# Designs tried in a protein design run: designed miniproteins, single chains, continued (3). Part 80

Each design is a single chain, and the fold is of that chain. pLDDT is the mean over its residues in the fold that is shown.

## One batch from the design tools (miniprotein)

Design m10769
Fold by ESMFold2-Fast:
Parts: structure tokens; sequence; C-alpha cells
Structure m10769 (fold): chain A 56 residues (1-56)
């Protein structure tokens, strides 16, 4: 349906933004995130924040 397609498109755009925020991602991690894009973007963002905190 049109709404489902719009939601998936927004997730793809949000995932793209997330990936641009975390340039230290390896190609393997990027591929894993793209496979896991059904996961809410907010949850992915929190996971990345936790990983960044370990680097501080």
Amino acid sequence: SGRDQELQQKRDENLDKLLSIFPDLTPAEVADLERQRAMPVSELEQLRKQQLEQQQ
C-alpha cells in the first residue's frame, strides 16, 4: 500500500542519516544495519550512541 511504501522510504532516509552521523562504521556493520533496517531507527540510534560512549 502507499502508506507502507512511504513508511519504508522514511526508514531508508532516516537510516541514511544515521549512517552519515556514524562514519566509523565498517562495511560489515553498514550491511548488517541495512539488513536490520526493519528495526526502529530510534533504537538503532541509541545503540550507536552507546557504542560512541565507550569511545569517550
Scores: mean pLDDT 64

Design m10770
Fold by ESMFold2-Fast:
Structure m10770 (fold): chain A 67 residues (1-67)
Amino acid sequence: EKAALAAELRRLGDEMGLSPASRAALDHIIRHSTPAQLRRLAEALKRMTRDEAEGLLHLVAAVIRVS
């Protein structure tokens, strides 16, 4: 369910120490993504460093904003 995935993604972001800007990007992604997309994002984030995750989150949020 989307709510459970949103909670998991926010927890992962907190554990990684994401910046406020990256947390805002994550919230935007959560608002505009399907559960399947959020599950893939969670799996990707678990394999990344904080800097890699922040770059991915800003890129994905930007793509969503222009799509």
Scores: mean pLDDT 83

Design m10771
Fold by ESMFold2-Fast:
Structure m10771 (fold): chain A 74 residues (1-74)
Amino acid sequence: SPVKAGFEGGYKGGKESGPPKSREDALNAAKGIALANYYGGVDAGRGAATPMSFANGSDIGAGQGAYEGGKKGG
């Protein structure tokens, strides 16, 4: 689903990015990764995606992933 795809992409991107300069930088990077993964997924799952579903999943995943990545890095 869009929510799940956004969450997983954001979480993985943020967690695996390594130590960021700041948590904001990690969050922005994770959001970019989640967005790219989501749009790739939309081509495969046509008609299933809504902007709200993506936004919710992406924000939650990116935030959590960035926080975990940033916390480990310092």
Scores: mean pLDDT 54

Design m10772
Fold by ESMFold2-Fast:
Structure m10772 (fold): chain A 70 residues (1-70)
Amino acid sequence: SPDEEILEREIERIEELVEKSKDEKVKEKARKEIEKIKNSKESPLEKLIRAGALEVGLVALMISEEKEAK
C-alpha cells in the first residue's frame, strides 16, 4: 500500500538523521521511538503521523546540539 511505502521511506530518513546526531542520549531515545512505531499495531497512517512528529523533534534537537557545540 502507498501508506506503507511512505512510512518505510520516512523511517529510513529518520534513521539517517539519528546517525548524524552526536548526542548518544538523543540517538537512544530516537531508536527506541522508531522501534515502538515499527512494533505498534496502529495503521500505517497513524504510524506515519507519529514518525513525522519524531522527525520534527529530532531536527529541533540536532539544531540545539549544533548551537551547544559551537
Scores: mean pLDDT 77

Design m10773
Fold by ESMFold2-Fast:
Structure m10773 (fold): chain A 69 residues (1-69)
Amino acid sequence: MEKEKEFEEFTERGQKIAKLLVEKSPEAGRRAAEALGEVVAETFGEEYGKKAKEKIMETVDAKIAELKA
């Protein structure tokens, strides 16, 4: 339970950071998602890293789509 909660909290904070970076640069948001995913993979394991990257990248892609709409 502790690892799952820490993973969720880190992922949520990562989504907020990446979303803010997309407003400055879409590329910065995408790079942040990749870097945060790698950090999570090293800390919690590859499966958690993949989940974090996917969730953060979804937030980035959604924000980029909003900016183009």
Scores: mean pLDDT 80

Design m10774
Fold by ESMFold2-Fast:
Structure m10774 (fold): chain A 76 residues (1-76)
Amino acid sequence: SAEEKIKELERKKAGAEEMLKILTESGAHPGVLANLKKAIELYEEAIRALKEGDEEKAEELERQGDELLNQAMAGK
């Protein structure tokens, strides 16, 4: 359901925010922090799109967010 997908996106966003906090405190590379910040923004936009009924846009935004989160986890 859309509600379950919103909760999944909210969990992904929370995980990225926690990672951003930890990596900011540890002095991670600015590029890694930028990728995390963009991933968080994309998850917020995906949640908004899904609430507006735009499932296709939400899936594309989630995909972009996941890619940036994966890059940040790889130290990129």
Scores: mean pLDDT 89

Design m10775
Fold by ESMFold2-Fast:
Parts: C-alpha cells; sequence; structure tokens
Structure m10775 (fold): chain A 67 residues (1-67)
C-alpha cells in the first residue's frame, strides 16, 4: 500500500477522534488500514476511535500504515 497516504489518513483519524468526531475518526482509521495493507489494524483503530480512545486509535492506525 501507499505508506505516506496511509499515514496521512491515520493522522487525520487521530485528530478527528481527539476533537470528538468519533465517526469521522473511525472512517479515516479504516481507510488508513485499507491503504496501508492491514485492514485488521484499521478496524481495531476504528473501534478505539468510536470508544473515544484517541491514543489507542492513533497507535493502531500507525501499525496499519507501517504494514
Amino acid sequence: GDKEEAERYANWGAAATAAGDTELGAKYARLSGEIGGNPEKGEAAAKAARAGDAVAAAQYSRLAALS
């Protein structure tokens, strides 16, 4: 996948989650995983984002982008 694009979506997802937009955060987290070639980590990040856990969402999104 495109690692730079996946990382960009990961950062947008973390920022949205931190701002309280958990649905947008989850959407960007999933896209990060799909683009980075690790949809399982993207789904974990989306679940964390929906729970309002911006730290966990950012960690899973970074793992998805690095795959």
Scores: mean pLDDT 77

Design m10776
Fold by ESMFold2-Fast:
Formats: sequence, C-alpha cells, structure tokens
Structure m10776 (fold): chain A 109 residues (1-109)
Amino acid sequence: GGALSAKERKQLQEEAEKAVAEAKDILANGTSQDLKDVAKIILAIDEKAKKDPSVKEIYQKVIIIVKEYPGNKEILKLAKEFVNTDDEKKRKEILKKIEEIAEKIKKLG
C-alpha cells in the first residue's frame, strides 16, 4: 500500500496495541490452547516491532490480521515465518501473502 496518513497510522497503532493487550489477557487467563498459541505469535511479532521501530507499520498490520483470523492455519504459519525472518524483503512478501488470504476470507463471508 501507499504511505499512511497520520490519522491512519494512529488508528493502526491503536488497533495493534488493543490486539497485543487482548493477547496478553488470553495468555494469562484464557482456557483455549489454540488461542494461547495465537497470542504467543502476536506477542512475538510485537517484540520484533520494538527492535525494528522503522518497520512498525508492517508488524502492526500482521498483528491485526492474526487477531482477526486466529483459526486460519495458513495465516498462522506465515506469521511464524514472519517472526523468524530478519530479511526485510521476506517480511514484505509474507505480509502481502497474509493480506491476500485475509481479503479472500472477507470476500467469501
């Protein structure tokens, strides 16, 4: 996508921060192991974002999609690959794949 406006960046940050807070609550108080595994992925992405603040927008987008589709096995697999890569080009390719899967789910209902 193109460059985000200041308002869009603030909304993205607030949505990602909410997803991280919910992930922390699920990990501490949740009863579902599947949701705890998803929460761990979200928190790992957040930790990576703190190390690489110049690319925080990419990390925030991945966090939001993972939160919205916690049962999608392909999104979760791609999110794990995203956490384990230090290559910026690979991160952008993974985000694009995650976004394409999310768009397909949205179109199918």
Scores: mean pLDDT 82

Design m10777
Fold by ESMFold2-Fast:
Structure m10777 (fold): chain A 76 residues (1-76)
Amino acid sequence: ADELIKAVLGKVIEALKEKFAGLSAEEVDEKEALAAGREAAKAAVKEVLGVELELPEDASDQEILEAIKAAAEAAA
């Protein structure tokens, strides 16, 4: 279970690094970062677990993490 969560999070971090390459954390809008995080989480869960991740459109970083954990637990 933990390996799957780590794999998904690694993919999310990599996608966010590519999307915001060359930008500091101060230069990234919080809403834009959360929207990118939601999309990266959906893509990573689909790629790693082969399932569609359902997130609220206003999902916080904590809710994204909880959804990833739930999806990984269901896949294990």
Scores: mean pLDDT 75

Design m10778
Fold by ESMFold2-Fast:
Structure m10778 (fold): chain A 114 residues (1-114)
Amino acid sequence: MEAALDAALARARELVEQKMKEDGITLKSYLEAAAYRASDAPGDPDNLFRIRASPEFEKALRERRPDFKGYAVVVDADGNVLEERKIESADEALDFLGRAFARAQAGEPVAVAI
């Protein structure tokens, strides 16, 4: 499952980079997250997510930068697109990530790129 999610993350990244290039969106910051069911025993919530974010992405999101724009995608472990959208604000990015987190908490193995 972990190796499949690594492949799904790579696919999510490729889709985001392609869409950003097509739409002329230049975002130097990037977030990737892989989410999977940890174990049958309730564990730390952090076990559901492996998050990699650039310092620039974290800063832009934390500061609610007015120029924050991007493209976001959620894929399953097989690389099928579950949800995709253009992101026009930091709040939209947080809402999108929140929905991906909810899927992971429901036991759905998902990968996210934005």
Scores: mean pLDDT 65

Design m10779
Fold by ESMFold2-Fast:
Structure m10779 (fold): chain A 87 residues (1-87)
Amino acid sequence: MEELEEEAKRLLEKYEAALDGLEDYVKSSKELSDEQKAKLLALLAEGRKAVQKARELIKQGKYQEAIDLLRQATGKLIQGLKQIFSS
């Protein structure tokens, strides 16, 4: 369905933009501890794996699976960020 393809691509674009912004923040920040940087880099690595998998699913026309993957990945990213910055 055209609507699922558009939603999958929209979620992928937003998720990649969030990862890019986070990566820039980690690289430029003088305020992060070494432990916080290590945890953020681990979240970024998992996020980049999710991006690659979502791209493959979209290429295969598996739009619902890509949407579900991106929603789970977004939730994990938000939860991870909350844990790192709530200490």
Scores: mean pLDDT 86

Design m10780
Fold by ESMFold2-Fast:
Structure m10780 (fold): chain A 88 residues (1-88)
Amino acid sequence: KEEIIEELKKAAEEKGEKVKELTEEGERIKEAMLGAADDIEKAEDQASAAEAFAAMLEDLASLSDEETKKVLLEAAEKAREAAKKLKE
């Protein structure tokens, strides 16, 4: 389960860096993504926390330009995959 959270943190860092280059709000979005990954690590129900993170990224993507949307949806997919693995 440690490796699932580590992969999610790596995805948040990588996708956050890409978003930071694409939009003026990218710094705040990256901070929010990294904070959410830390919250998932500390959560009692890590699977539900990862699903909530994915939903947040999907909502943010719906408000973003096409290029930023693509990066955020890729991050959301990684969060959904992590949630499935954390559920058993």
Scores: mean pLDDT 80

Design m10781
Fold by ESMFold2-Fast:
Structure m10781 (fold): chain A 70 residues (1-70)
Amino acid sequence: EKYLIRISGEDIDTAKITDIVAKHQGQILSIVQVGDETQIQVSLLSSQVAPLVLDLNNAGYNVLGFSGIA
């Protein structure tokens, strides 16, 4: 399944995010800057979305939202 994760800020530590995504058996498909937001597309099991968002918040990232993408 594919998801869009929206994080506040630009020039964030993408290596740390990649490690967190991999911990949840996900894969980053793209990272894009949109205004003052970093938008990350990931391939991930739906059951891992909430644990991933929690880990990102615990790591200090401000997660604005997540949504499934086609």
Scores: mean pLDDT 79

Design m10782
Fold by ESMFold2-Fast:
Structure m10782 (fold): chain A 82 residues (1-82)
Amino acid sequence: MSPETRAALLLVSEASLLIMELNIAKKLNDMERVRETLERLKELRRRLEEALARSTDPLGRADLQAELESLDAVIEEAEKLL
C-alpha cells in the first residue's frame, strides 16, 4: 500500500472508535454527546476524502471509497436523531 493509503487506514481506525462512542451515546440518550461525536465524525470524513484524493493505489482507493460510503450512512442516520 502507498504511504498515503496507510495514513488513511489510521483515520478509518479512528472512525471505528468514534462510531462506537456514537452508539454508546445513543443508548444513553445523551443527545449532547451524539451531537459532539457527529461533528467529530464529519471532520474525520472530510480528512478521509482528502486522503482518497491523494491515494494512487487502486486497491487502497477502493477500500477508502467503501469506508467513506459506510461513514456517510452512519452520519446520515445520526443526523436524523437531531
Scores: mean pLDDT 79

Design m10783
Fold by ESMFold2-Fast:
Structure m10783 (fold): chain A 109 residues (1-109)
Amino acid sequence: MREELERLLREVREARTAEEVRRYGRRILELIRESRDPELAFEAAVALAREATRRGLQGQIDVAEALIDEAERLLRIMRELGASKEDILEVEIEIGLARIALGVAKLEA
């Protein structure tokens, strides 16, 4: 499962459209639901939120918004799987940073 997650996260980093992000996000979500592993959910959520920040800083508004939405879905799954408060807080911080980057991109558009 970890190798498949790493492959999907590479695909997300190469994604050029919001639709591609949503497609890979759905596959990641299915993988996490099958594994029931809160650590894999945490790793995926952090990776998507950090990629959202990077894409927001590049002015890729639609892609960054899609990445934030997918990270928030994984954050909900983390809570359902009983992830630690520390891991939940880290993902919330990363999503917050992504939203700030997106807000800046929208102001410069």
Scores: mean pLDDT 89

Design m10784
Fold by ESMFold2-Fast:
Structure m10784 (fold): chain A 72 residues (1-72)
Amino acid sequence: SLTAEQLKTIVDNIEKLGDEAIAAGASPETLRELAKGARLVANIAKSNGDQETAEHAEKVAERLEAEADRRA
């Protein structure tokens, strides 16, 4: 399974990619796929008891979903 360090790195990378996608005018579909990735990481972090990483990943997903909805 993924370690806490690996999960933190994945969340940070999704957040950076999400920010770049938003700045580049990405489609709602692209933003929703990134949000799904963040949700997956949040679920894995929760199952591992890593609430800090789970909360961060959930916030990233919520932001990407909100931006996708705004663009739809």
Scores: mean pLDDT 87

Design m10785
Fold by ESMFold2-Fast:
Structure m10785 (fold): chain A 78 residues (1-78)
Amino acid sequence: MDKEVEELKKEWEKLKGEVERLIARTKDPAVALELGVALGIGELVLWMLNKTKTQESIELMKKYLERMKSLMKEVEKQ
């Protein structure tokens, strides 16, 4: 479980860096706000995972990572 939590944390930190770069490149304040809100939610999900360390929290973090990747793809399409 601790190894899986550390792997998810590393994956989130990498994705966060990519999202922050995308925010820096966008000229649309609405897109920047949406990405910023998504980052905030991701930080909260990670905080909950670190506090609970349950299988349900691990699955929630995995689902949120996939949702964030999908959001980035939609923004990159525009």
Scores: mean pLDDT 81

Design m10786
Fold by ESMFold2-Fast:
Structure m10786 (fold): chain A 70 residues (1-70)
Amino acid sequence: SLRDALFEVAEATLKLMQAYLDIKEVRRKLEKGEIDEETAQAEIDRLNKTRDAYFAELRQKEAELQRLLA
């Protein structure tokens, strides 16, 4: 249904936003000296892969929503 498709887009969007916030938090910890550069780079690399996966998921859900609106 249209409602379910909207909820799926919202969920995918929240996942993507959380990945960006997690990357920002890693950078904050690095700036404050709470983690070293090696640890920060490893976490950012992992989070970038997660972000890219969530971005692909969001695009898929948006395409499903657009199909219902067509």
Scores: mean pLDDT 87

Design m10787
Fold by ESMFold2-Fast:
Structure m10787 (fold): chain A 84 residues (1-84)
Amino acid sequence: MEKKTVTVEVDGSIEDAAQAAGLAARKALEEYPDVKLVSARIEEREDGKVKITLTFEGPKENVDKAAATFVERLKEAVARGERL
């Protein structure tokens, strides 16, 4: 079992960022069911950016893939303006 932490900064409201992150995390966990989300942190910055930090736990190979899937899906959701 290994832990992997990822941090992504996105533009927009904390509400939109939280929803996009939630959808992206759900997709990653559905694809890699042996991986668990053990920590989630979201912070709104004064410069209008939102910082999202998630920690996943699971088998080494799957944890890295889940983290990568999360980042990919989050960037796609933000680019599409989903819930903006």
Scores: mean pLDDT 80

Design m10788
Fold by ESMFold2-Fast:
Structure m10788 (fold): chain A 75 residues (1-75)
Amino acid sequence: ADRFAEGARQGSLKGGMDEKTAELAAEGIRRYAEEGGPQSAAGHAADGTMKIGGDERSVTYAAGGALQAGGGEPA
């Protein structure tokens, strides 16, 4: 879960979000990807980020970061 959370944080920062928004995205993933069902990390990243108050842009970057960390092909 922490790897996906860090991916979401980095994705948010690269997308131009501030560190506070990036922290919210990471926290959403930790709470929902760790405790949630076997759905994709990106789906849980989006849902978790929304539930802790992230906006639509934060949700998008969090999902992208989570995909790169676990669902995307590692370079």
Scores: mean pLDDT 63

Design m10789
Fold by ESMFold2-Fast:
Structure m10789 (fold): chain A 89 residues (1-89)
Amino acid sequence: SASYEVAARSYERILAMIREGAPPYLIEASMTSHLIFLSVEKHENGSYSPTQEELRALTLEGIAAVRAGDMARAEAIVEKALALIREAS
């Protein structure tokens, strides 16, 4: 689905940003943008799939990790999100 294609591209970019040492505020902004995208898709489609609900939960945990300055945790969460997207695709 378009959601999984956009999610994969977005999280691959976020993972690269974390690994390259991008500023935390830019990483948070990228995660927040994808969270907004998921909310728009839910509004248009009426519901989240189970995979989209888990991805949303992981994205919120990732934002919390970035806000806490725990970049190692943020990286692990993004890798987990990518694995989830690839398994669902």
Scores: mean pLDDT 81

Design m10790
Fold by ESMFold2-Fast:
Structure m10790 (fold): chain A 67 residues (1-67)
Amino acid sequence: HMSYEEAKKYFEDAIARAEAAGNTEAVERLRQLLDIFDEMYKELTPEQREAFLERLKAQVDALLAEA
């Protein structure tokens, strides 16, 4: 299981990479995903959190691949 802190660091590292690439659109989209993560994560069960994080990680990776 990815912890809350591990997931948050994953988003922060992704935002830093997008910023270094100069991709402001990716930065904004990643920040929106981080906000959704913060809102939803605390309301989910551990099993639901794992599936949710897997989906978000795939979306983050897709955004970084476009950058």
Scores: mean pLDDT 78

Design m10791
Fold by ESMFold2-Fast:
Structure m10791 (fold): chain A 88 residues (1-88)
Amino acid sequence: LVEELAREVSETYGLPLPVAKAILSHEVPDAELAAEAERLEPLLAEPEVERALQRKQLEVLKAKLEKEGKMNEEIEEKLKEKEKELEA
């Protein structure tokens, strides 16, 4: 399911398959998200691709923390700082 959608997204938007998989896996647990990021890191040679992945990882982290009620001022500030860096 996810593999098929990732391939379709990769072909449609011209994204590397690993980046498409990371974007579509936005509801994975923290441990799986960290493992996915570590696995994809050697394949992210292009800064633009790396930024897209990091931006989606921040969205996933925000959604998860809000769902679990673990959002606090410190975490929110750190997420905003990373978004600002990725926007540049």
Scores: mean pLDDT 59

Design m10792
Fold by ESMFold2-Fast:
Structure m10792 (fold): chain A 84 residues (1-84)
Amino acid sequence: ATAAETRARLAQAEAEAARLDKLHPGGGGLATALIATGDVEEGKEQGEQAARAMLKASEDVREQWSAQGRRLGEAARAALEAAL
């Protein structure tokens, strides 16, 4: 890839990390750290994968609580809903 292409991808990765930070406070920071530790493409992919895994885990926990109902407790569900 050209230097111009690499710079454009880095800018896009930084913008995506900022977007994720707004959706999940701290998520953008994690994504940025992962991007910074590898090459631009590998770090971006790892950051995106980690962010998607966190989102999916939250959905899976919500579905599991919906299925298992009150077994996990009302206070814990309220805490998760406040975090979402």
Scores: mean pLDDT 52

Design m10793
Fold by ESMFold2-Fast:
Structure m10793 (fold): chain A 67 residues (1-67)
Amino acid sequence: PRARVLLEDGRVIEGELTREGDRWTLETADGRYELRILEEALGRVFRAEVTDLATGETRRGLVEVLS
């Protein structure tokens, strides 16, 4: 499914959300991110830790599942 992530620094990233076991990965045009779901916020929106796999930097964000 597609997902959109609003990061705490104001960046918005969109891509294909995949799951392998307990690991969630967002694949975008700019890179790959690992998502750790913390809690449900509202409906299809979840609070998550978002790790940029190229840099190792982790930020908080809101994940919205689009499809």
Scores: mean pLDDT 80

Design m10794
Fold by ESMFold2-Fast:
Parts: C-alpha cells; sequence; structure tokens
Structure m10794 (fold): chain A 79 residues (1-79)
C-alpha cells in the first residue's frame, strides 16, 4: 500500500523528472547533455535502491522509470 508521504514523493519525482528532461533537451551541446542524462540515470538507480531498502517501493519504481527515460534521452541526443 502506498502511504500519503510516498504519494507526495512520487509526485515530486515525476515533476522533477519532467523539468530535468526539458532542461537537458535545451542544452546546445548534445554530447554534454547526453553525458549528463547518463549520470542522472545512474544516480536515480542508486536512489531507487536506497528507497526500496526503506520500504518506499512505489517511489523506487518511479525513480527506475525516470532512469530509463534519461537513458533513452541520452540515446536520442547522440542519434
Amino acid sequence: MVSEEEKELVEKIEKDTEATLEYLRSIPDRELAAELAERVSDRLLGLAKKLEEEGYNAAAEKLREAAERFRRLAEELRA
């Protein structure tokens, strides 16, 4: 079951993910943007593991979804 606190965390993750994706797409240096997207993806996977250990499984899944989106953005930026 998802707690109210975890619901707020999920909403924040979704909002921050969208803002960061848009920011990275706005960077003129596409290779730099791709490298930053990869670094964000890796960090989010680390945070997902920590949240899962704390019992925040829904938030951890949202971070994994976000990490995948940043990985796809890095591929898009290098295409």
Scores: mean pLDDT 85

Design m10795
Fold by ESMFold2-Fast:
Structure m10795 (fold): chain A 101 residues (1-101)
Amino acid sequence: SMDELLAALDAELKRARALLPTEPASKQAELKRLILNAEIHVGLGLMSLALGMPELAARHFEEAARDLERAAALATDPALKAALEAAARRARELAELARAL
């Protein structure tokens, strides 16, 4: 279940990165920053789980979800928006599963 959510999140983040060049140049830098920050928080969440710190992992996954939601709001390409919204949902589901540990 957690591995499936992580795989789905990774797939949506890869889709978002592939679609990023379709955005106006004026938005690309901020979108890249938000997506990168979300990826960093996902990594920190996974590291926190490996260290037996599920409450910290949940907070990192929630930070990732917030950054992805902000990126989705900024995006103009409907496909990019959908990928970012899907990624945000998966990050929130990961946070819920982490808290259940």
Scores: mean pLDDT 91

Design m10796
Fold by ESMFold2-Fast:
Structure m10796 (fold): chain A 82 residues (1-82)
Amino acid sequence: MSGNERLAEEFVSDEGTSLSLEEKAKALAKFLNTLSDETALAVFKAIRAKLEEVRPEEAEKLVELLLSGLDEAKRKYILEHL
């Protein structure tokens, strides 16, 4: 499995608390900010797809948290290529 698929799985697998997911979303957004725009888009798409599959009721809120943690340029790139 690719690194981005594994990261998406690890992000979604944390069933401990909603706060844990929010902290993971913040950490992941910070990590995505260090990647190239193309790589960040690929990782984001993998995470969104996994969230929609496993946690559809929370997927939109978690995706919004991820987007809010991204820098403006990175967020714009991802939104334009969704």
Scores: mean pLDDT 71

Design m10797
Fold by ESMFold2-Fast:
Structure m10797 (fold): chain A 85 residues (1-85)
Amino acid sequence: SLKETFLAALEAIKKIAEERGDEELVQFADYLIQKVKNGEIKNIKEFVKKLYEFAEKDPSVPEEIKRILKAAYEGKTPEEIKKLV
């Protein structure tokens, strides 16, 4: 499902953030994971699209995070996203 795909993407981003020591990004990923799990994001497809578009335009976002967000936007499975980390 799109929800499971997006959760896999957020968990992958969190893992990258933890490996980089980026505490702010870890906290942000956790925040979004909780919002998704609690059903607080009504249109996950639109939200994923907007996140990917903003990340793609921001040169400060790591390329590996852009790849994960692109995979989620393209509807890759949770297992396919997990292989990107």
Scores: mean pLDDT 86

Design m10798
Fold by ESMFold2-Fast:
Structure m10798 (fold): chain A 80 residues (1-80)
Amino acid sequence: MLSPQQQADVLDTLLTGRLIDYSTDSSLSTEERRQKIIDSLQETIDRYQQLLATETLSPEDTQRVQQRIQDNRDLLKQLS
């Protein structure tokens, strides 16, 4: 089973890959691309919040996950 830290790293990697895929998909309109990016950021924030609520992390790892949530929220605000 993956540790909570490994789960957070997987979520970050999956988000990054998804954002690259949407950015390079010429079949998507600008609005469809924007919506897919927004949905992916929201889903990732929810998954990080679930990780913090259900898993016991070190204070340092908790701070890192909270920072990732904030960074994704800041990106979401720029796109909204």
Scores: mean pLDDT 79

Design m10799
Fold by ESMFold2-Fast:
Structure m10799 (fold): chain A 79 residues (1-79)
Amino acid sequence: PEGVVEVEVETYVQQFAIMALAQDLSLETGLEVEVKTEGKRVTITIRGPSMEAVKEAVERLVREVEKLGAKVLKVEYFE
């Protein structure tokens, strides 16, 4: 299963902070976390062995992103 989070950032400092959060999430959970940046848009893809694991990681990422003041545009899940 896979979860995709699209984020809009106001500054490149927030972009770097989100990239660091994604790296920390990967290290703490052991899940595959990929980050793609395109201007002020950041796309984070989380892949894991179960939908439960993916959803827990996505929910944690969304909370931390919102704490930074960045805008979550979209969250999608795939089998």
Scores: mean pLDDT 84

Design m10800
Fold by ESMFold2-Fast:
Structure m10800 (fold): chain A 85 residues (1-85)
Amino acid sequence: KKKQIEELLKKAKKYRELAKEYERGAAQSEEASQRALEEGKKGGDEALKATIAGLLQISADTEKWLAERARKKAEELEQKAKELS
């Protein structure tokens, strides 16, 4: 049973790291979205820049959702490890 607890905690740690990666990706996508909107305001192709910004925001929202799912999976694995203790 000790090896099962160690395996569950190891998997939980990997999901915690995966959540952090998705959170970083979301932040980068949000920053890129804001930059695209600002470039559009400066007299570039406003419609094209607005479309790009919208797609980047969808990407950011998706990455945030994936991060939350990864965190919940880590919590489930940590809880299972506690139940086996």
Scores: mean pLDDT 85

Design m10801
Fold by ESMFold2-Fast:
Structure m10801 (fold): chain A 87 residues (1-87)
Amino acid sequence: SLIDELEALLAELRTADEAEARRLAARMKGILQQALDERAPKEELERLLNLVEQALVLAGHRHGSAFAQELAAEFAPVFARAHAYLA
């Protein structure tokens, strides 16, 4: 499932350096885009969004708040799509 895939990426993030964290974030963004394109159930999308929020918090703890803000900015368009879908 997309949830299981994103949970696996979150686990990898715990030991990732900045370059790998950027690659993992890009893959997480792709999972959110796929869920939206496939019109996933709202409950599943909310759970995916929660996992991405956890990933951004973890990235901030490991690599600093500026890095987490950079990644969050890259998620902004897909978060806007998700918010519109959940409205």
Scores: mean pLDDT 88

Design m10802
Fold by ESMFold2-Fast:
Structure m10802 (fold): chain A 96 residues (1-96)
Amino acid sequence: SVELLELALKLVRRAAELARQGDFLGAEIEVAMVYMLAGIAKLMGDEKTAEVLERAALRGQAAIDAAVAGQISPDEAAAQLEEVARELEEERRREE
């Protein structure tokens, strides 16, 4: 679903901005919403979109967890979230 990928892209980009600001709780909430979109894709029978969104949410959560643990900087967490957003944009273009 192009619409679910577009929503997830907006959420991940917002998460990156919040992570850069050090708002890891805000970033986590945005990433959790991506995981909810994966659940919606499964209910729609779109297993491919669900898998893409689940992987994006897990990668986003891992970046936030690493920053909260002090393993990476807020800027590094934001960069990882921006990379996830780039991959979602590429997947969205393939669905067109």
Scores: mean pLDDT 88

Design m10803
Fold by ESMFold2-Fast:
Structure m10803 (fold): chain A 68 residues (1-68)
Amino acid sequence: MKVPSEAEKQLERHYILGLVYESQGDRERALAHYEQALAHLEQVTGLPEEKKQALRDELLARIAALRA
């Protein structure tokens, strides 16, 4: 198994940056960071599937809102 801590760290970092840019009204940067977070989530192998699903649902909802 690969070490999941770095992938999870990048997931959370991009998620937080997405929130920051979204709060600033920078939809383009917020969207880019949420997409990066979603990509990193797919590489995470150490998280429970239930937690991964919850994070995926939240990221997809935020991406959909920014695309609308």
Scores: mean pLDDT 79

